# Designed miniproteins, single chains: the designs that were tried, part 104

Each design is a single chain, and the fold is of that chain. pLDDT is the mean over its residues in the fold that is shown.

## One batch from the design tools (miniprotein)

Design m3632
Fold by ESMFold2-Fast:
Structure m3632 (fold): chain A 60 residues (1-60)
Amino acid sequence: HMEERIERLKKELYDALLKAGLTKEQAEIMVNLFLKYNPYPTKEQKDQLIKTAEGIAKIK
């Protein structure tokens, strides 16, 4: 199922965003929005998401 791929990717990105310093709610929202617009993200796009999350965590 395509859902299995998306679920694994959600878990991967969610854990990465939590490690970057986001709250659970922030990480969930950002991952869901990111995958909505980027259902087959490149490594560069994933890295950019994590860098954005690190920036947000430093401000808040």
Scores: mean pLDDT 81

Design m3633
Fold by ESMFold2-Fast:
Structure m3633 (fold): chain A 71 residues (1-71)
Amino acid sequence: MAAVEELRKAGEEAVENAKKIADLQQVAQQLEQDFKQAVEEVQKMSEEEARRARDSAIGAAKVTKKVAEAK
């Protein structure tokens, strides 16, 4: 029954390899969080500039409309 012993050994090696893959996945998760944080920081700076420009344009349009309605 040498075939049964070989199957048992192969199974034990597969379990050990699965544990190694899980550890690599934990490292990947940490890297993903770090990358997400960097992307959010860059996007936040860009959104702040866009928001200021939009707020200024809306304010100007509202003043123009009020002046037109005042007559």
Scores: mean pLDDT 66

Design m3634
Fold by ESMFold2-Fast:
Structure m3634 (fold): chain A 70 residues (1-70)
Amino acid sequence: MGKEKAEKLRKDTEETLEYLKKSTDEELHKNFREKTLPYLEKGLEHPSEEVRKAAEEALKKLKEFLESLE
């Protein structure tokens, strides 16, 4: 079960990152930062190691992207 959740999280992260890179909407970026990033941070507490690793990778990629906009 954890492997499937981790795989979906990685795929969703890549799709979201591509979408955000094509958008200059500051409101979309703000909502993502305020809502999605805290959700992923909560994923770091998941009992599945695979889900925790996926959340770590997702947070790193998305946070790096958001920092590049500053």
Scores: mean pLDDT 73

Design m3635
Fold by ESMFold2-Fast:
Structure m3635 (fold): chain A 82 residues (1-82)
Amino acid sequence: GNLGNESLKEPLKLIKEGEKAIAAGDYEKALELYSKALEIAKELLEKLKNSPGTDPSLIEIYEELVKKAEELIKETKEKMKE
């Protein structure tokens, strides 16, 4: 498989589980899941940035995943304040 695609499986799974938690009204669980996805995505992004010959497109995909996870965390925190 594509190395970047395989590495994306875990953070994408965590985001999907977080979306399910939001649908169930469990904002605390969603925040936990999105935060874990963000940590994994950031770790993988730094590993890719430090790897010689890494495709810039792959770095861009992980940067967008980090942004998405950060936005989901912000939205979840805003819902929890209401």
Scores: mean pLDDT 80

Design m3636
Fold by ESMFold2-Fast:
Structure m3636 (fold): chain A 94 residues (1-94)
Amino acid sequence: SAEEERLVRDFREFLETSLRPLLENASSYSAEELIQALETFRGSLEQLFKHLSPEQRRELSREILALLEEYRDRLPPEAHPALDALEEFLRSQL
């Protein structure tokens, strides 16, 4: 529980300090860089979720889905398959 709360807090900080700025500045990156970043993020998220309760997974999944939806239109079409795969993983946790 305390370890789960720490992991969730640290991950929320990562979303605000790393993922959000990446998405906000998506036009500064190549499609290949954005695809790699989204795939790496999905892998990290799948590992994190092995250590979280179903309730924590649902809460984080809702937060990440909202963030991705906010910035979806800033991503190039070539990155959308990687984005869709990440969103599908997140929806499976709801």
Scores: mean pLDDT 85

Design m3637
Fold by ESMFold2-Fast:
Structure m3637 (fold): chain A 110 residues (1-110)
Amino acid sequence: SAETLAREAAISARGAARAARHAGETGRVEDAVGAAVAAVGAAFMGWLAAELSGSEEAREAARYGEEAARHATEAAVAASEGDRERMREYAEEAARYAEEAARYAERAAE
């Protein structure tokens, strides 16, 4: 159901936010890559929930999830280039966007 997908999108977005915060704290390339994978997966779940429900909350969750995935991917790129300062900035932004995505997905599930 649309509510089930919105709930799964919320869980995935919460996971992506935690992964991004962890990557920002450690500064490790493998943690940044893991956060990017989690954020891309969460964004896909948000997109599916939005496509099937058509709700405004689900569309906002998908929009924030896309931003989280973009920033998490930039953090992974910065980490691979040895730019730990940029990596942490992007990871922090990814966590903020993923938390917003989770909040909207939780509303869409209600």
Scores: mean pLDDT 89

Design m3638
Fold by ESMFold2-Fast:
Structure m3638 (fold): chain A 76 residues (1-76)
Amino acid sequence: VRAEFDAGLAALPPADAARARRVFEEAEKLLQSGSEEDVEKGREVNGLLVEAYKAAAAGDLARARALLARAEELAA
């Protein structure tokens, strides 16, 4: 839900929020590529972002950062 996304972004330090936005943009590119492999990868990246926002909203920045790092690696 939008409110959970906004809460997660607000809970992240500015540098980590910028990372999350870049990863989201890469996931959108993957989803728009038309390749089955890229679309599936984009869905996995979005799943990791949702879990990272939930962790950040709960105050678990270490978990949020670990999930962001996994999303960045997968999106590369």
Scores: mean pLDDT 78

Design m3639
Fold by ESMFold2-Fast:
Structure m3639 (fold): chain A 68 residues (1-68)
Amino acid sequence: GRALAVAPGKEGYLGSIEEALAYLRSQGATEVAVSDGENQVIVPIEDAEAAARALVAAGGKGVLLAAT
């Protein structure tokens, strides 16, 4: 699945989960809201890849990764 990364005051990034998280780390994100549109969890950025992959494995076609 694809990931859309958003950070306050910055353009969004669309790519793989790994690329989207690398973008958020470059913007200084420490926590990420991981969402498939229905389910949302807020996790430390070090846990965000596992959370995003779990949502995709549960039938998600993509995830939103938002810096909090």
Scores: mean pLDDT 79

Design m3640
Fold by ESMFold2-Fast:
Structure m3640 (fold): chain A 81 residues (1-81)
Amino acid sequence: MPLSELSEEEQKSFREVFQRLLAALLEALARTDDPEVQARIEAVAGEASRRAMEVILEDPRNEKALEEIVREAERRIQEVA
């Protein structure tokens, strides 16, 4: 789905979530040279991105659900890396 089809609130929530997930991804990738671990970190970020998009499309103001998705992804990435 193109980002241009999203409302201003949906775009803001999406950008905030993806910036946080990207930061966690880049930090974790900097800590490991193992390509299998890197692939697992990428998979966690991808899954979290998909779930966050589903929540944003249902309710972009659902801060609690979006925060839980990001925090879970950050914890899973930290455990893998």
Scores: mean pLDDT 79

Design m3641
Fold by ESMFold2-Fast:
Structure m3641 (fold): chain A 125 residues (1-125)
Amino acid sequence: MLSEEEIRDIASRLYLAIKYNLITKEQAKKIVDVLEKAVEEVRKHRDKLSPRAQQHLDLAERHVKEAKEAIEKGDLQKASEHIARALYHLELVRREAERQGLDEVVETINKAFEEIKKILDEALK
C-alpha cells in the first residue's frame, strides 16, 4: 500500500521529470492510460463514495481528460501538471474510501499509483 509520503514522492518526481525534460510523450501517455482506467473502475463505485470523495473523483476525471488533450497537442508541461492534480484528487478519494471500508476502490487506486511509480522510476534513471 502506498503511503501519503510515497504519493508525494510520485508528484515531486513528476515535477522534476517536467523541469528537466526527462519524461517522454509515450511515458506521459502510459501514465494517463493508467489513471483513466483507475478512474473508470472507481466510478463504478461512485454512489457508495461520500459527497466529498465524489467531488474529488469528478476533479480527477477532469484532470485526466485535460492531460490526455495536452499530450495530443504535444504540451508535456501542461500534461504533467494535470497528471499531478489527478494523482492528488485520487489520493483524497483513496483516503475517504479507506474510511468507508471500500477495499476495491482503495486497491484500484493503490495499483494505479504503484504502476505510475514504476514508469517514473524508469524515466528518472
Scores: mean pLDDT 83

Design m3642
Fold by ESMFold2-Fast:
Structure m3642 (fold): chain A 66 residues (1-66)
Amino acid sequence: ALEDLKKAIEAIKSGNRDEAIQYVKKAIEKDPRLKPYLEAAINAIKQGRYDLAINLLKTAIEALES
């Protein structure tokens, strides 16, 4: 999950929207407890709100490291 979230952030920064969504979905499959936060991140990516998407993904990473 953690590695998938980091790869999703890198994909957003590289402009690879579909790849970013795929990594977020893989993270949900590995840890369903994150689903509400990660679905919000997917919606932000789809809306082009990449700053919000990155912040949501960073929050999920911090939750996994705590």
Scores: mean pLDDT 81

Design m3643
Fold by ESMFold2-Fast:
Structure m3643 (fold): chain A 90 residues (1-90)
Amino acid sequence: MMTLEDLKKKVTQKDIAERAGVSQSTISRIINGKAIPSFSTFKKLVELAEELSEEFDVPLVLAEQFLIGIIINPDLSIEEKYKDYKEFHS
C-alpha cells in the first residue's frame, strides 16, 4: 500500500506546482505552513489531490493531507474544506 512518504518520492513540489498551475515558491510556502493559499489556489490543490488519489490508488484523504498538510473530511464541499483549512491555521 502506498504511503505518504511514497507519494513524496514520486511527486515533487515542482510536479505539484506545474500540475496545479502555481509557482513552486508558493507551493513550498503553503506546504511549510508559511502561507494560507487563496481559495483559487486551494481549489487547484484539492482538484490535484483527486487526480493523485486516482493515479496512485490512494485514499483521497491521504492525497489531500499530502498537498495541504492537514487531514480534512474528503466528503465536504470545496468551500467547507477551505473553511476547515483556514480554521486549522488560525
Scores: mean pLDDT 79

Design m3644
Fold by ESMFold2-Fast:
Structure m3644 (fold): chain A 82 residues (1-82)
Amino acid sequence: AVTVTVTVDGKTYTITVEPGVTTVTIDGKTFTIDVPDEDSLALTLRAIANDLIRIGNELEGNKDAAIEATIQSAAYRAMLDS
């Protein structure tokens, strides 16, 4: 298990993530985060992909999708640094 910190609407949440499917609750909303047990290159590419998904959703005003992509990217990066 690794700990990742995310900030949503000015409030900081500390989230524990593990390889596989993890359910995370932020401000009463439930997000499902999937962290596959993959090599470092695959996890790095997934993190980058979710960073791009976040930016796209922020530009389109899709706040919940942007938050989910932010958590997903942070989870992949936390697994890489563990």
Scores: mean pLDDT 75

Design m3645
Fold by ESMFold2-Fast:
Structure m3645 (fold): chain A 84 residues (1-84)
Amino acid sequence: MEEALRAAEEALREGIKNGDVAKGYQRALDIAREILKERFEKEGKKMTDTEITQLAALEVEIARLRLEGKPDEVIQRVRDMLLG
């Protein structure tokens, strides 16, 4: 989770810096998806592509909130709501 979050944050920053937020978002999603897929494969967890994509999208949204300077309490609340 944390590795995917950091990778997503870097991809989003690069998109903002280059003025292409949409490409930054897509790169963040793709990177988070690959990191989560590799992690679950190493852990022997049978995750569907849909589940991996949903978790990757969550990490990208949390990365966006962190870049916007949202408080840790707000970020934790979003994470808790989506992960239980």
Scores: mean pLDDT 76

Design m3646
Fold by ESMFold2-Fast:
Structure m3646 (fold): chain A 95 residues (1-95)
Amino acid sequence: MTLEEVKLALDKLIEWLRKELEKATSPQTRAILEQAIADLEEMKTVKDKNELIEKLKSFIENLRKQLAQATDPETKALLERLIKSLENILKIMEE
């Protein structure tokens, strides 16, 4: 996957997260969505593919730690879906 194709995939993920944010009723879920959108928007400014891969790996690790501590079903479901989407992007980048 090219850097441009990765940024397009991140744009689609950000669009999904913004739609989830409009529907979020839990303050915890809302905070996670706002932070994830901000982090992904920052990642779109990265110009080096290897740097973006390392940032995505770090982001996924942090989300997994949040998932392990999540007790709210809404938050857990969101984190599981977000992690899976990011892992799919990462897998295609590393091939």
Scores: mean pLDDT 84

Design m3647
Fold by ESMFold2-Fast:
Structure m3647 (fold): chain A 105 residues (1-105)
Amino acid sequence: MIKILKVERLEDGTIVLELEIDGVKVTLTLTPYQMLVEIDGVLYLLSEGNEELINLETGEIYKAKVDPEKKKVIFTAKDGKEYTLPTLEEALRLAEEYLEEKRLE
């Protein structure tokens, strides 16, 4: 289950999306072309095509499993924990939906 905690649009059009995914807090920083993922204080870049996550501190590359029908990306971090993320397109859709609902309140 994905729960949206906060959505913020920055001056440059970048979207910061704070989620709780299966009890794990995840911060996504979204542009039209890339998704930055913060989990447990580690910052990753999701590659174009949703195939790899790159640890921006170490440069280590993690293989991702993409499910395009479910719009999910699954990866296993260095500690053996499995994390489920939305694809960039789904994350953008969730952010826009949340911002629209909040503006109508």
Scores: mean pLDDT 76

Design m3648
Fold by ESMFold2-Fast:
Structure m3648 (fold): chain A 100 residues (1-100)
Amino acid sequence: MEEGEKRVKELAEFIEKELGEKKAAELLLLAYKYQKLKLLNKDTSEEEEKLRKKSLEIIEEEGISEERIEEFAKTSSSELSTLFAAAMEPLGRKLEELAK
């Protein structure tokens, strides 16, 4: 029906499959809080740092593959996927470093 909603569901299911429900929910909640503040033009510094630290922690603990990170990055242009893109920004930067 709506492409953005479908992509968000696909990404949420994918993240949940790799990370498990609790870690997926925690990461998505942090991404949502960050994007909400950004949209309202408020200070995002604390939320950005929390999101960055949690993302790096999850990468290290779960051993998320480069292929999974690339798949997530391909959906960053969707408005609903922007929340997931924000959560995975540290992963994207690390992928860019590895590609060098």
Scores: mean pLDDT 58

Design m3649
Fold by ESMFold2-Fast:
Structure m3649 (fold): chain A 60 residues (1-60)
Amino acid sequence: SPLLEQLEEKRREALARGDRESADALDNTIRVLQDPNVSPEDQELTAQRTLKIVDERLAR
């Protein structure tokens, strides 16, 4: 999934910068995308929100 690949890439960036809060949030979101009990709509919304927050933090 392109979205999953994007989350994994951002997680690597967060870890490289020592931002464990962002890395933990991304790890949690990756688990949500891999959870068969979570709807595709909720997976998409969770991923978009996490990516937006992390992108803003890492772009500083």
Scores: mean pLDDT 82

Design m3650
Fold by ESMFold2-Fast:
Structure m3650 (fold): chain A 99 residues (1-99)
Amino acid sequence: MMEEIKKKIEELEKEIKERVERGELNPVEIAKATEEGIIKAYELLSGKKFESLEEAIAWLEEHRDEEYAAEALRTLKSREKREKELQEKYGVSKEEIEK
C-alpha cells in the first residue's frame, strides 16, 4: 500500500543516516527533521492533517490495535514453526552422532 510514500520515507531515512555518519547534522537537527518527516508521512497516508507529532502517534496507535493483533498471531505461528524445526534438526543430529 502506498509504495511511493514508503519509498520516500526509506530514502529520507537513508539520507539522514548518511549525513549523520558524515557529521553534517547535529542530533537536534536530526530529531527535528525526523519529526517533520513523520508528520508529513502520516498526513499523506491518512489524508488527515496533524498539528503535532503526538496527534499523529495517537492516530497510529488507534489503528495499530488491528494490525498489532494480526502481527501478534503471526509471531506466535513463527515461534511454533521454529520449535518444530529444532526438534527435527536435533533428531537428525542424534542419528549422525550415534552412527
Scores: mean pLDDT 56

Design m3651
Fold by ESMFold2-Fast:
Structure m3651 (fold): chain A 86 residues (1-86)
Amino acid sequence: KREEKIAFVKKQLEYYGVPEELVDEIAERIVDLYDEIGPKNALILLGSDPSVLVEKVREAVPELPERFYYPAADILRQLFFEDALK
């Protein structure tokens, strides 16, 4: 469910040290990006170079500090991996 995905992403962002004020907004945008890409593309994206997901996160959340794009892309990749396994 959306609320559970947002809660998961928020905890991961907090773990990586993203400022608390940004965590809620960024987590929601990452889940929105996950929904936009969709589960049908999950298998293709899981086999893609990590830079592809990094660029998609950059487009969705341009205000995120540069050092957090790779962690955010990995969180997004984890969401797709979990859905692809189900």
Scores: mean pLDDT 76

Design m3652
Fold by ESMFold2-Fast:
Structure m3652 (fold): chain A 79 residues (1-79)
Amino acid sequence: VTGGQYMAIIAAAANLLVERGRVTSREVRELAKKRYPDIELSDEEIDRVVELAAGFAEAMTGRPVRITRGDETVAELVG
């Protein structure tokens, strides 16, 4: 994965989180595959994208993000 591709996936995940109020690791994986079908991201890389997207969403909205870990990692706008 190039830095540009990684940042594009993070930005798209952050926009999805802002737009819908939540994003899941499954949705991030689907988004990454749709945008860059030749790229395979590990579960650890997907979780990192969710964490970074949460940080960007907090910066964009001024609202905190809660991250819940389970079968899926879920980031939700709270407050």
Scores: mean pLDDT 83

Design m3653
Fold by ESMFold2-Fast:
Structure m3653 (fold): chain A 63 residues (1-63)
Amino acid sequence: TFSVRSPSGSSGPAVAKVEKVLKEFGIYDAKIVGDDLKRTVTVSLKAPEEKLKKVEEEIKKLF
């Protein structure tokens, strides 16, 4: 589980970008939660540590 700061505005677009990255890594069972008030997107997934690190780095590049 990790969290990233979403850009100013609705978390919906940020959640969609995160979901796209996860699908590119073949991850379809992740829990993605956007929080408009805190401007964060929280991602919960189960993957090997190596894959998790790469996914987190790619998602952080979006924000």
Scores: mean pLDDT 73

Design m3654
Fold by ESMFold2-Fast:
Structure m3654 (fold): chain A 81 residues (1-81)
Amino acid sequence: SEEEFRKEVKKLVEEYYEKGIISEELKERILAIIDDPNASPEQVVQGIAHELLTAQEEGLISEEERNEMLEKILEIYRKYK
């Protein structure tokens, strides 16, 4: 379900923040995307992918960290599709 998708993605994002992989600012931007009631699950995935790419280009996260996080988000998306 869409509710279960959003909940599981939020949990993953919170885990990455607690591990120090993402900043508080990046976490807040990603959570805002997940909490947007007008965004479909596909639009949530695309929005997060864009934020992670921007963070990597700014040197805030590594390519490996971006790829791992995006892969896990895509796994969650496919699970609830």
Scores: mean pLDDT 88

Design m3655
Fold by ESMFold2-Fast:
Structure m3655 (fold): chain A 62 residues (1-62)
Amino acid sequence: ASEEEIEEGIARIIVGVAKVMLQNGVPAEEVLEFAERMASKLKNKEAAEEVIERTREAVEAA
């Protein structure tokens, strides 16, 4: 797998964790801070942007 494919997989895992946090009553602000922190560790900019965008969508849907 390419580095991009690996980081895309990591991004999906991070978003999944964020969704579980929301389902368990973690405040939206803390979930967004978690997502931003995790995204900052990703080398691929598109994967990092996906984490932030999908986490915001999950927050808006809750």
Scores: mean pLDDT 82

Design m3656
Fold by ESMFold2-Fast:
Structure m3656 (fold): chain A 64 residues (1-64)
Amino acid sequence: GAAEQEEAARRALEAARAATTASQAKSVLHDARYLEEHAVTEEARRAAREAIEAAQKKLDEFGA
């Protein structure tokens, strides 16, 4: 349900911020995009977008 989606998105954001490799960041980005696409609430979609942005930032840092 919505609560599980919000929790999953928050965990994805934490995982994105904790990512130490490009592979970890890519995995989080994939999961976060899936969560955004399937979000049933604005809160869940916003949390998923935050995770996407954090994962993309980490990927850019690792690709530099």
Scores: mean pLDDT 82

Design m3657
Fold by ESMFold2-Fast:
Parts: C-alpha cells; sequence; structure tokens
Structure m3657 (fold): chain A 72 residues (1-72)
C-alpha cells in the first residue's frame, strides 16, 4: 500500500540521517573497511526497497546518494 511505502521511506530516511549524524559527530568512529561495509549494506537495502516499493524508489535512491557522497 502507499501508506506502507511511506512508512518504509520514513524509516529508511531516519536510519540514513542517524548514520550521517553519527559520522559527523564522531568522524573517527568507523574504519574505512567499516564504511565500505556500511555502503554495501545501504546499497543492498536501497535496491531491495526500491524493487518492493516503486512509488518511493526515487526518494530511496536519493537518500542512498547522500550516503555515497558522504563516504566517498
Amino acid sequence: SEAEAQEVLQRFRDAVNGFLSLLQTQPEALSQAQKDQALAVARGLAAKLSAQYPSVAAEINALLAEIEAFLS
């Protein structure tokens, strides 16, 4: 349902914002290997959610792009 898609999008957004906030306040908290692993997990989750909820796919992928830009 659209309500379910919006709930999933909101939870993904909250997770992304929480992760970025953590890295901004504690930049040395994660090693490069841990950052690479986090990016791989985020990409896999974004792909899965985009396939299951096409109506929010563009917004999910935009949030993924924020993580990719930060971890590059």
Scores: mean pLDDT 84

Design m3658
Fold by ESMFold2-Fast:
Structure m3658 (fold): chain A 120 residues (1-120)
Amino acid sequence: TMEEIKRLVEETKEEIEKLKKEIEKMSPSEAVKLLKEFAKKLQEKLAKITQLVKKIKDEKDLLEAQKLIVELHEKVFELFDLVYEKALKAGDEKAREETLKLYKEVQKQFSEVMDVIESQ
């Protein structure tokens, strides 16, 4: 269970680093499209992590899972900030608004995972 959570978090962090490099070369609209695809995959991974967290009964493992999710949250929002800044610098208001809307949706998903951890 913990090994699966660690694997999902590390795979997602690796994907984020690859996306950061790709986004640097993209237009704001292309970057937002990639971000939407990433967010959909992230939602599926966070749902699986939530299911795995519900199986944890050891407090030490719950604290480790919380730490991993906080680290993942930070990396995800670094990616969102890059796309937001790209849209802002380009004057692409539509891409900026779409990024902000997606940011709020993903932030809510992380809050839901954290609520499950704290309720164990």
Scores: mean pLDDT 87

Design m3659
Fold by ESMFold2-Fast:
Structure m3659 (fold): chain A 80 residues (1-80)
Amino acid sequence: SEAEELRERRAAMRAQMSDEEIIAATEALLDWALANPETLSPEELALVREAAEKLKNASPEEQLRLIEELAERLIAEDLA
């Protein structure tokens, strides 16, 4: 399934990256998504906006938890 493929890709990426790199990569992807809102559903856009706002003031440990939560929610909304 698409969700399983995304999970495998995330696991492989996580194995190759530090926590700091994961956070930076996620912030860059969120910035890109917010700059291209027409590529997202209203529901997906709301999740991205919420995640971006929460990440700005979170500790690195909290940022990693928020990234995992966002990934699970986006998989549920069928976003690759």
Scores: mean pLDDT 75

Design m3660
Fold by ESMFold2-Fast:
Structure m3660 (fold): chain A 100 residues (1-100)
Amino acid sequence: SLEEIIEKLKKLIKQVIELLNDKSASDEEKTEQAEKLLKETKELFKKAAEFLPSDVKSILEASFEETVEEIEKIKDPNEKLEKLYGLMYGLLGFLEELKE
């Protein structure tokens, strides 16, 4: 359901915040976890997109994929996590408005 997607996304956002504040994690570990979180965010977006009208879905899918490609190109793990946080937070706000 859309509610389950929103709750899962909130958990992923919390994980990104924890990683950004983790001073003990290596750059390699942060990169690996950021890539995992991005993959899970892509899976959640795909499920959420099924609730969208077809005209809106195509535009949002294109915009989402462009931002994902930008994140994938970022080499610095903290910059990658910050950009991922922005994508996730924007998606969360959109999905919560869609729920209402």
Scores: mean pLDDT 84

Design m3661
Fold by ESMFold2-Fast:
Structure m3661 (fold): chain A 90 residues (1-90)
Amino acid sequence: SLSDEEILEAIKEFLKYVGLSEKDLPQLIFVLSMATSINPFTPSELAKELAKERVVRLAEIVGPVLETKSFSSAQELLDALKKAYEANKD
């Protein structure tokens, strides 16, 4: 399994890939943490009100990928995140 630092690195690069920045990372983590309490793939209405809509949508894509825990490197996780985004961005 990946370390927390490797997961964080992959998520930061993924945010850049989708046209966001590292400044959006705390908001993405917040939305993901709210989702896990009710439904890991459906952020709460409160999280949707407090976060950018685009970050909420990304959390719905990112959450399932992170739950697989089958990645051996930050690059492999990043490639999986990009693939999930391209499949679900519409």
Scores: mean pLDDT 73

Design m3662
Fold by ESMFold2-Fast:
Structure m3662 (fold): chain A 68 residues (1-68)
Amino acid sequence: SAEREEAVRRAAEAGQEVVDEEEEAARADPVHSREATAERLERVLARAAERAGEEAVAALRAAQAAAL
């Protein structure tokens, strides 16, 4: 199903963007880079999951609207 494939792809891309943004922030900010690794990873994973979920829902809603 094209709608499912699109949703999965967009969700994966959105999650990766969050990870990439966090990596860049860690390089730019010495205070941010001193944060405990475990605590940072848990926060990054939670944010990535939220962004991926939001994008998947948006993609599925768009596909459903187009099918009307």
Scores: mean pLDDT 73

Design m3663
Fold by ESMFold2-Fast:
Structure m3663 (fold): chain A 95 residues (1-95)
Amino acid sequence: MPTPLELVEEFRERWRQSDVSDWPQLIEELREKIEEIHRAGLVSPETHETLLDTLDVLLSLAKTAVQNPERQGFLRGLMDRLLEGLIQYLRDLEK
């Protein structure tokens, strides 16, 4: 079973290589994987809430990027910063 950190790192690499039109679907797939590990009891309620809150923000930005091609570069930068922050948070949980 992958860790939350491994799932987010795998997502970030796929997201970086994807087309903007795929971003909402990739985020929903990550959400489903996070829900699976939560149901398995492998994530604390606090970490699960933080992951879902971050994914909700990412999904909002992704949908905005799909609808606003002129803003895609700016929104990509914001999403990358959010993912970096989430990865750092998860690393700090592991030590």
Scores: mean pLDDT 87

Design m3664
Fold by ESMFold2-Fast:
Structure m3664 (fold): chain A 100 residues (1-100)
Amino acid sequence: KKWSKEEVLAAIERGVAYYEENREEIEKLKKEYLPKLSEEVRERIEKLVRETLESLGVPEEKTEIVIDLVLLEAAGRIVYNGVPEEEVLKEIEELMERMK
């Protein structure tokens, strides 16, 4: 089912609230997890999330937070759970399409 714009914006606000409540832990996880992702995967995720959220009129400050959260989720799945990079990228692409 396609997400409504209201559902997408509510999910973004929840992500932003989670980041603000857990800022120190998220910054620690960024330092540990993000260097373990390939540059190509990071660039593809960043571009996909940025283009999608900009199309929805999301402010840059909130877009940067969502990019960080998506990168951390991807790093956890690829590095710790052994999910193939192509599968994780496809799932992110499908999620972003559901937001449009």
Scores: mean pLDDT 80

Design m3665
Fold by ESMFold2-Fast:
Structure m3665 (fold): chain A 98 residues (1-98)
Amino acid sequence: MKKYIIEVKITFEGLSEEKRRELLRDIAELAAKYGFKIKSVTPTEVTIKGEADSIEEMEKLINFIKDIENLAKKYGATVELSDESKEIVEKFREEKKK
């Protein structure tokens, strides 16, 4: 069975050190809730790697992306998927509508 790998990048700039720490904590809690690991952390970016090899795992990953986008909006951060990750997510969403 083919395994899908999705990478989510969260970019934040102009946040105070206090708000940055709050955001990083919230990201870590959300990743732990969904069972995903933080791949890298820089002063302005967090990258999270998700893997899915089933419909159930893909649904879990899509719910995680939705929650992380909502969290990012609260802090004025941006969420970015790679073009490949975006195509995978869109294809799954289309299959779910049928």
Scores: mean pLDDT 76

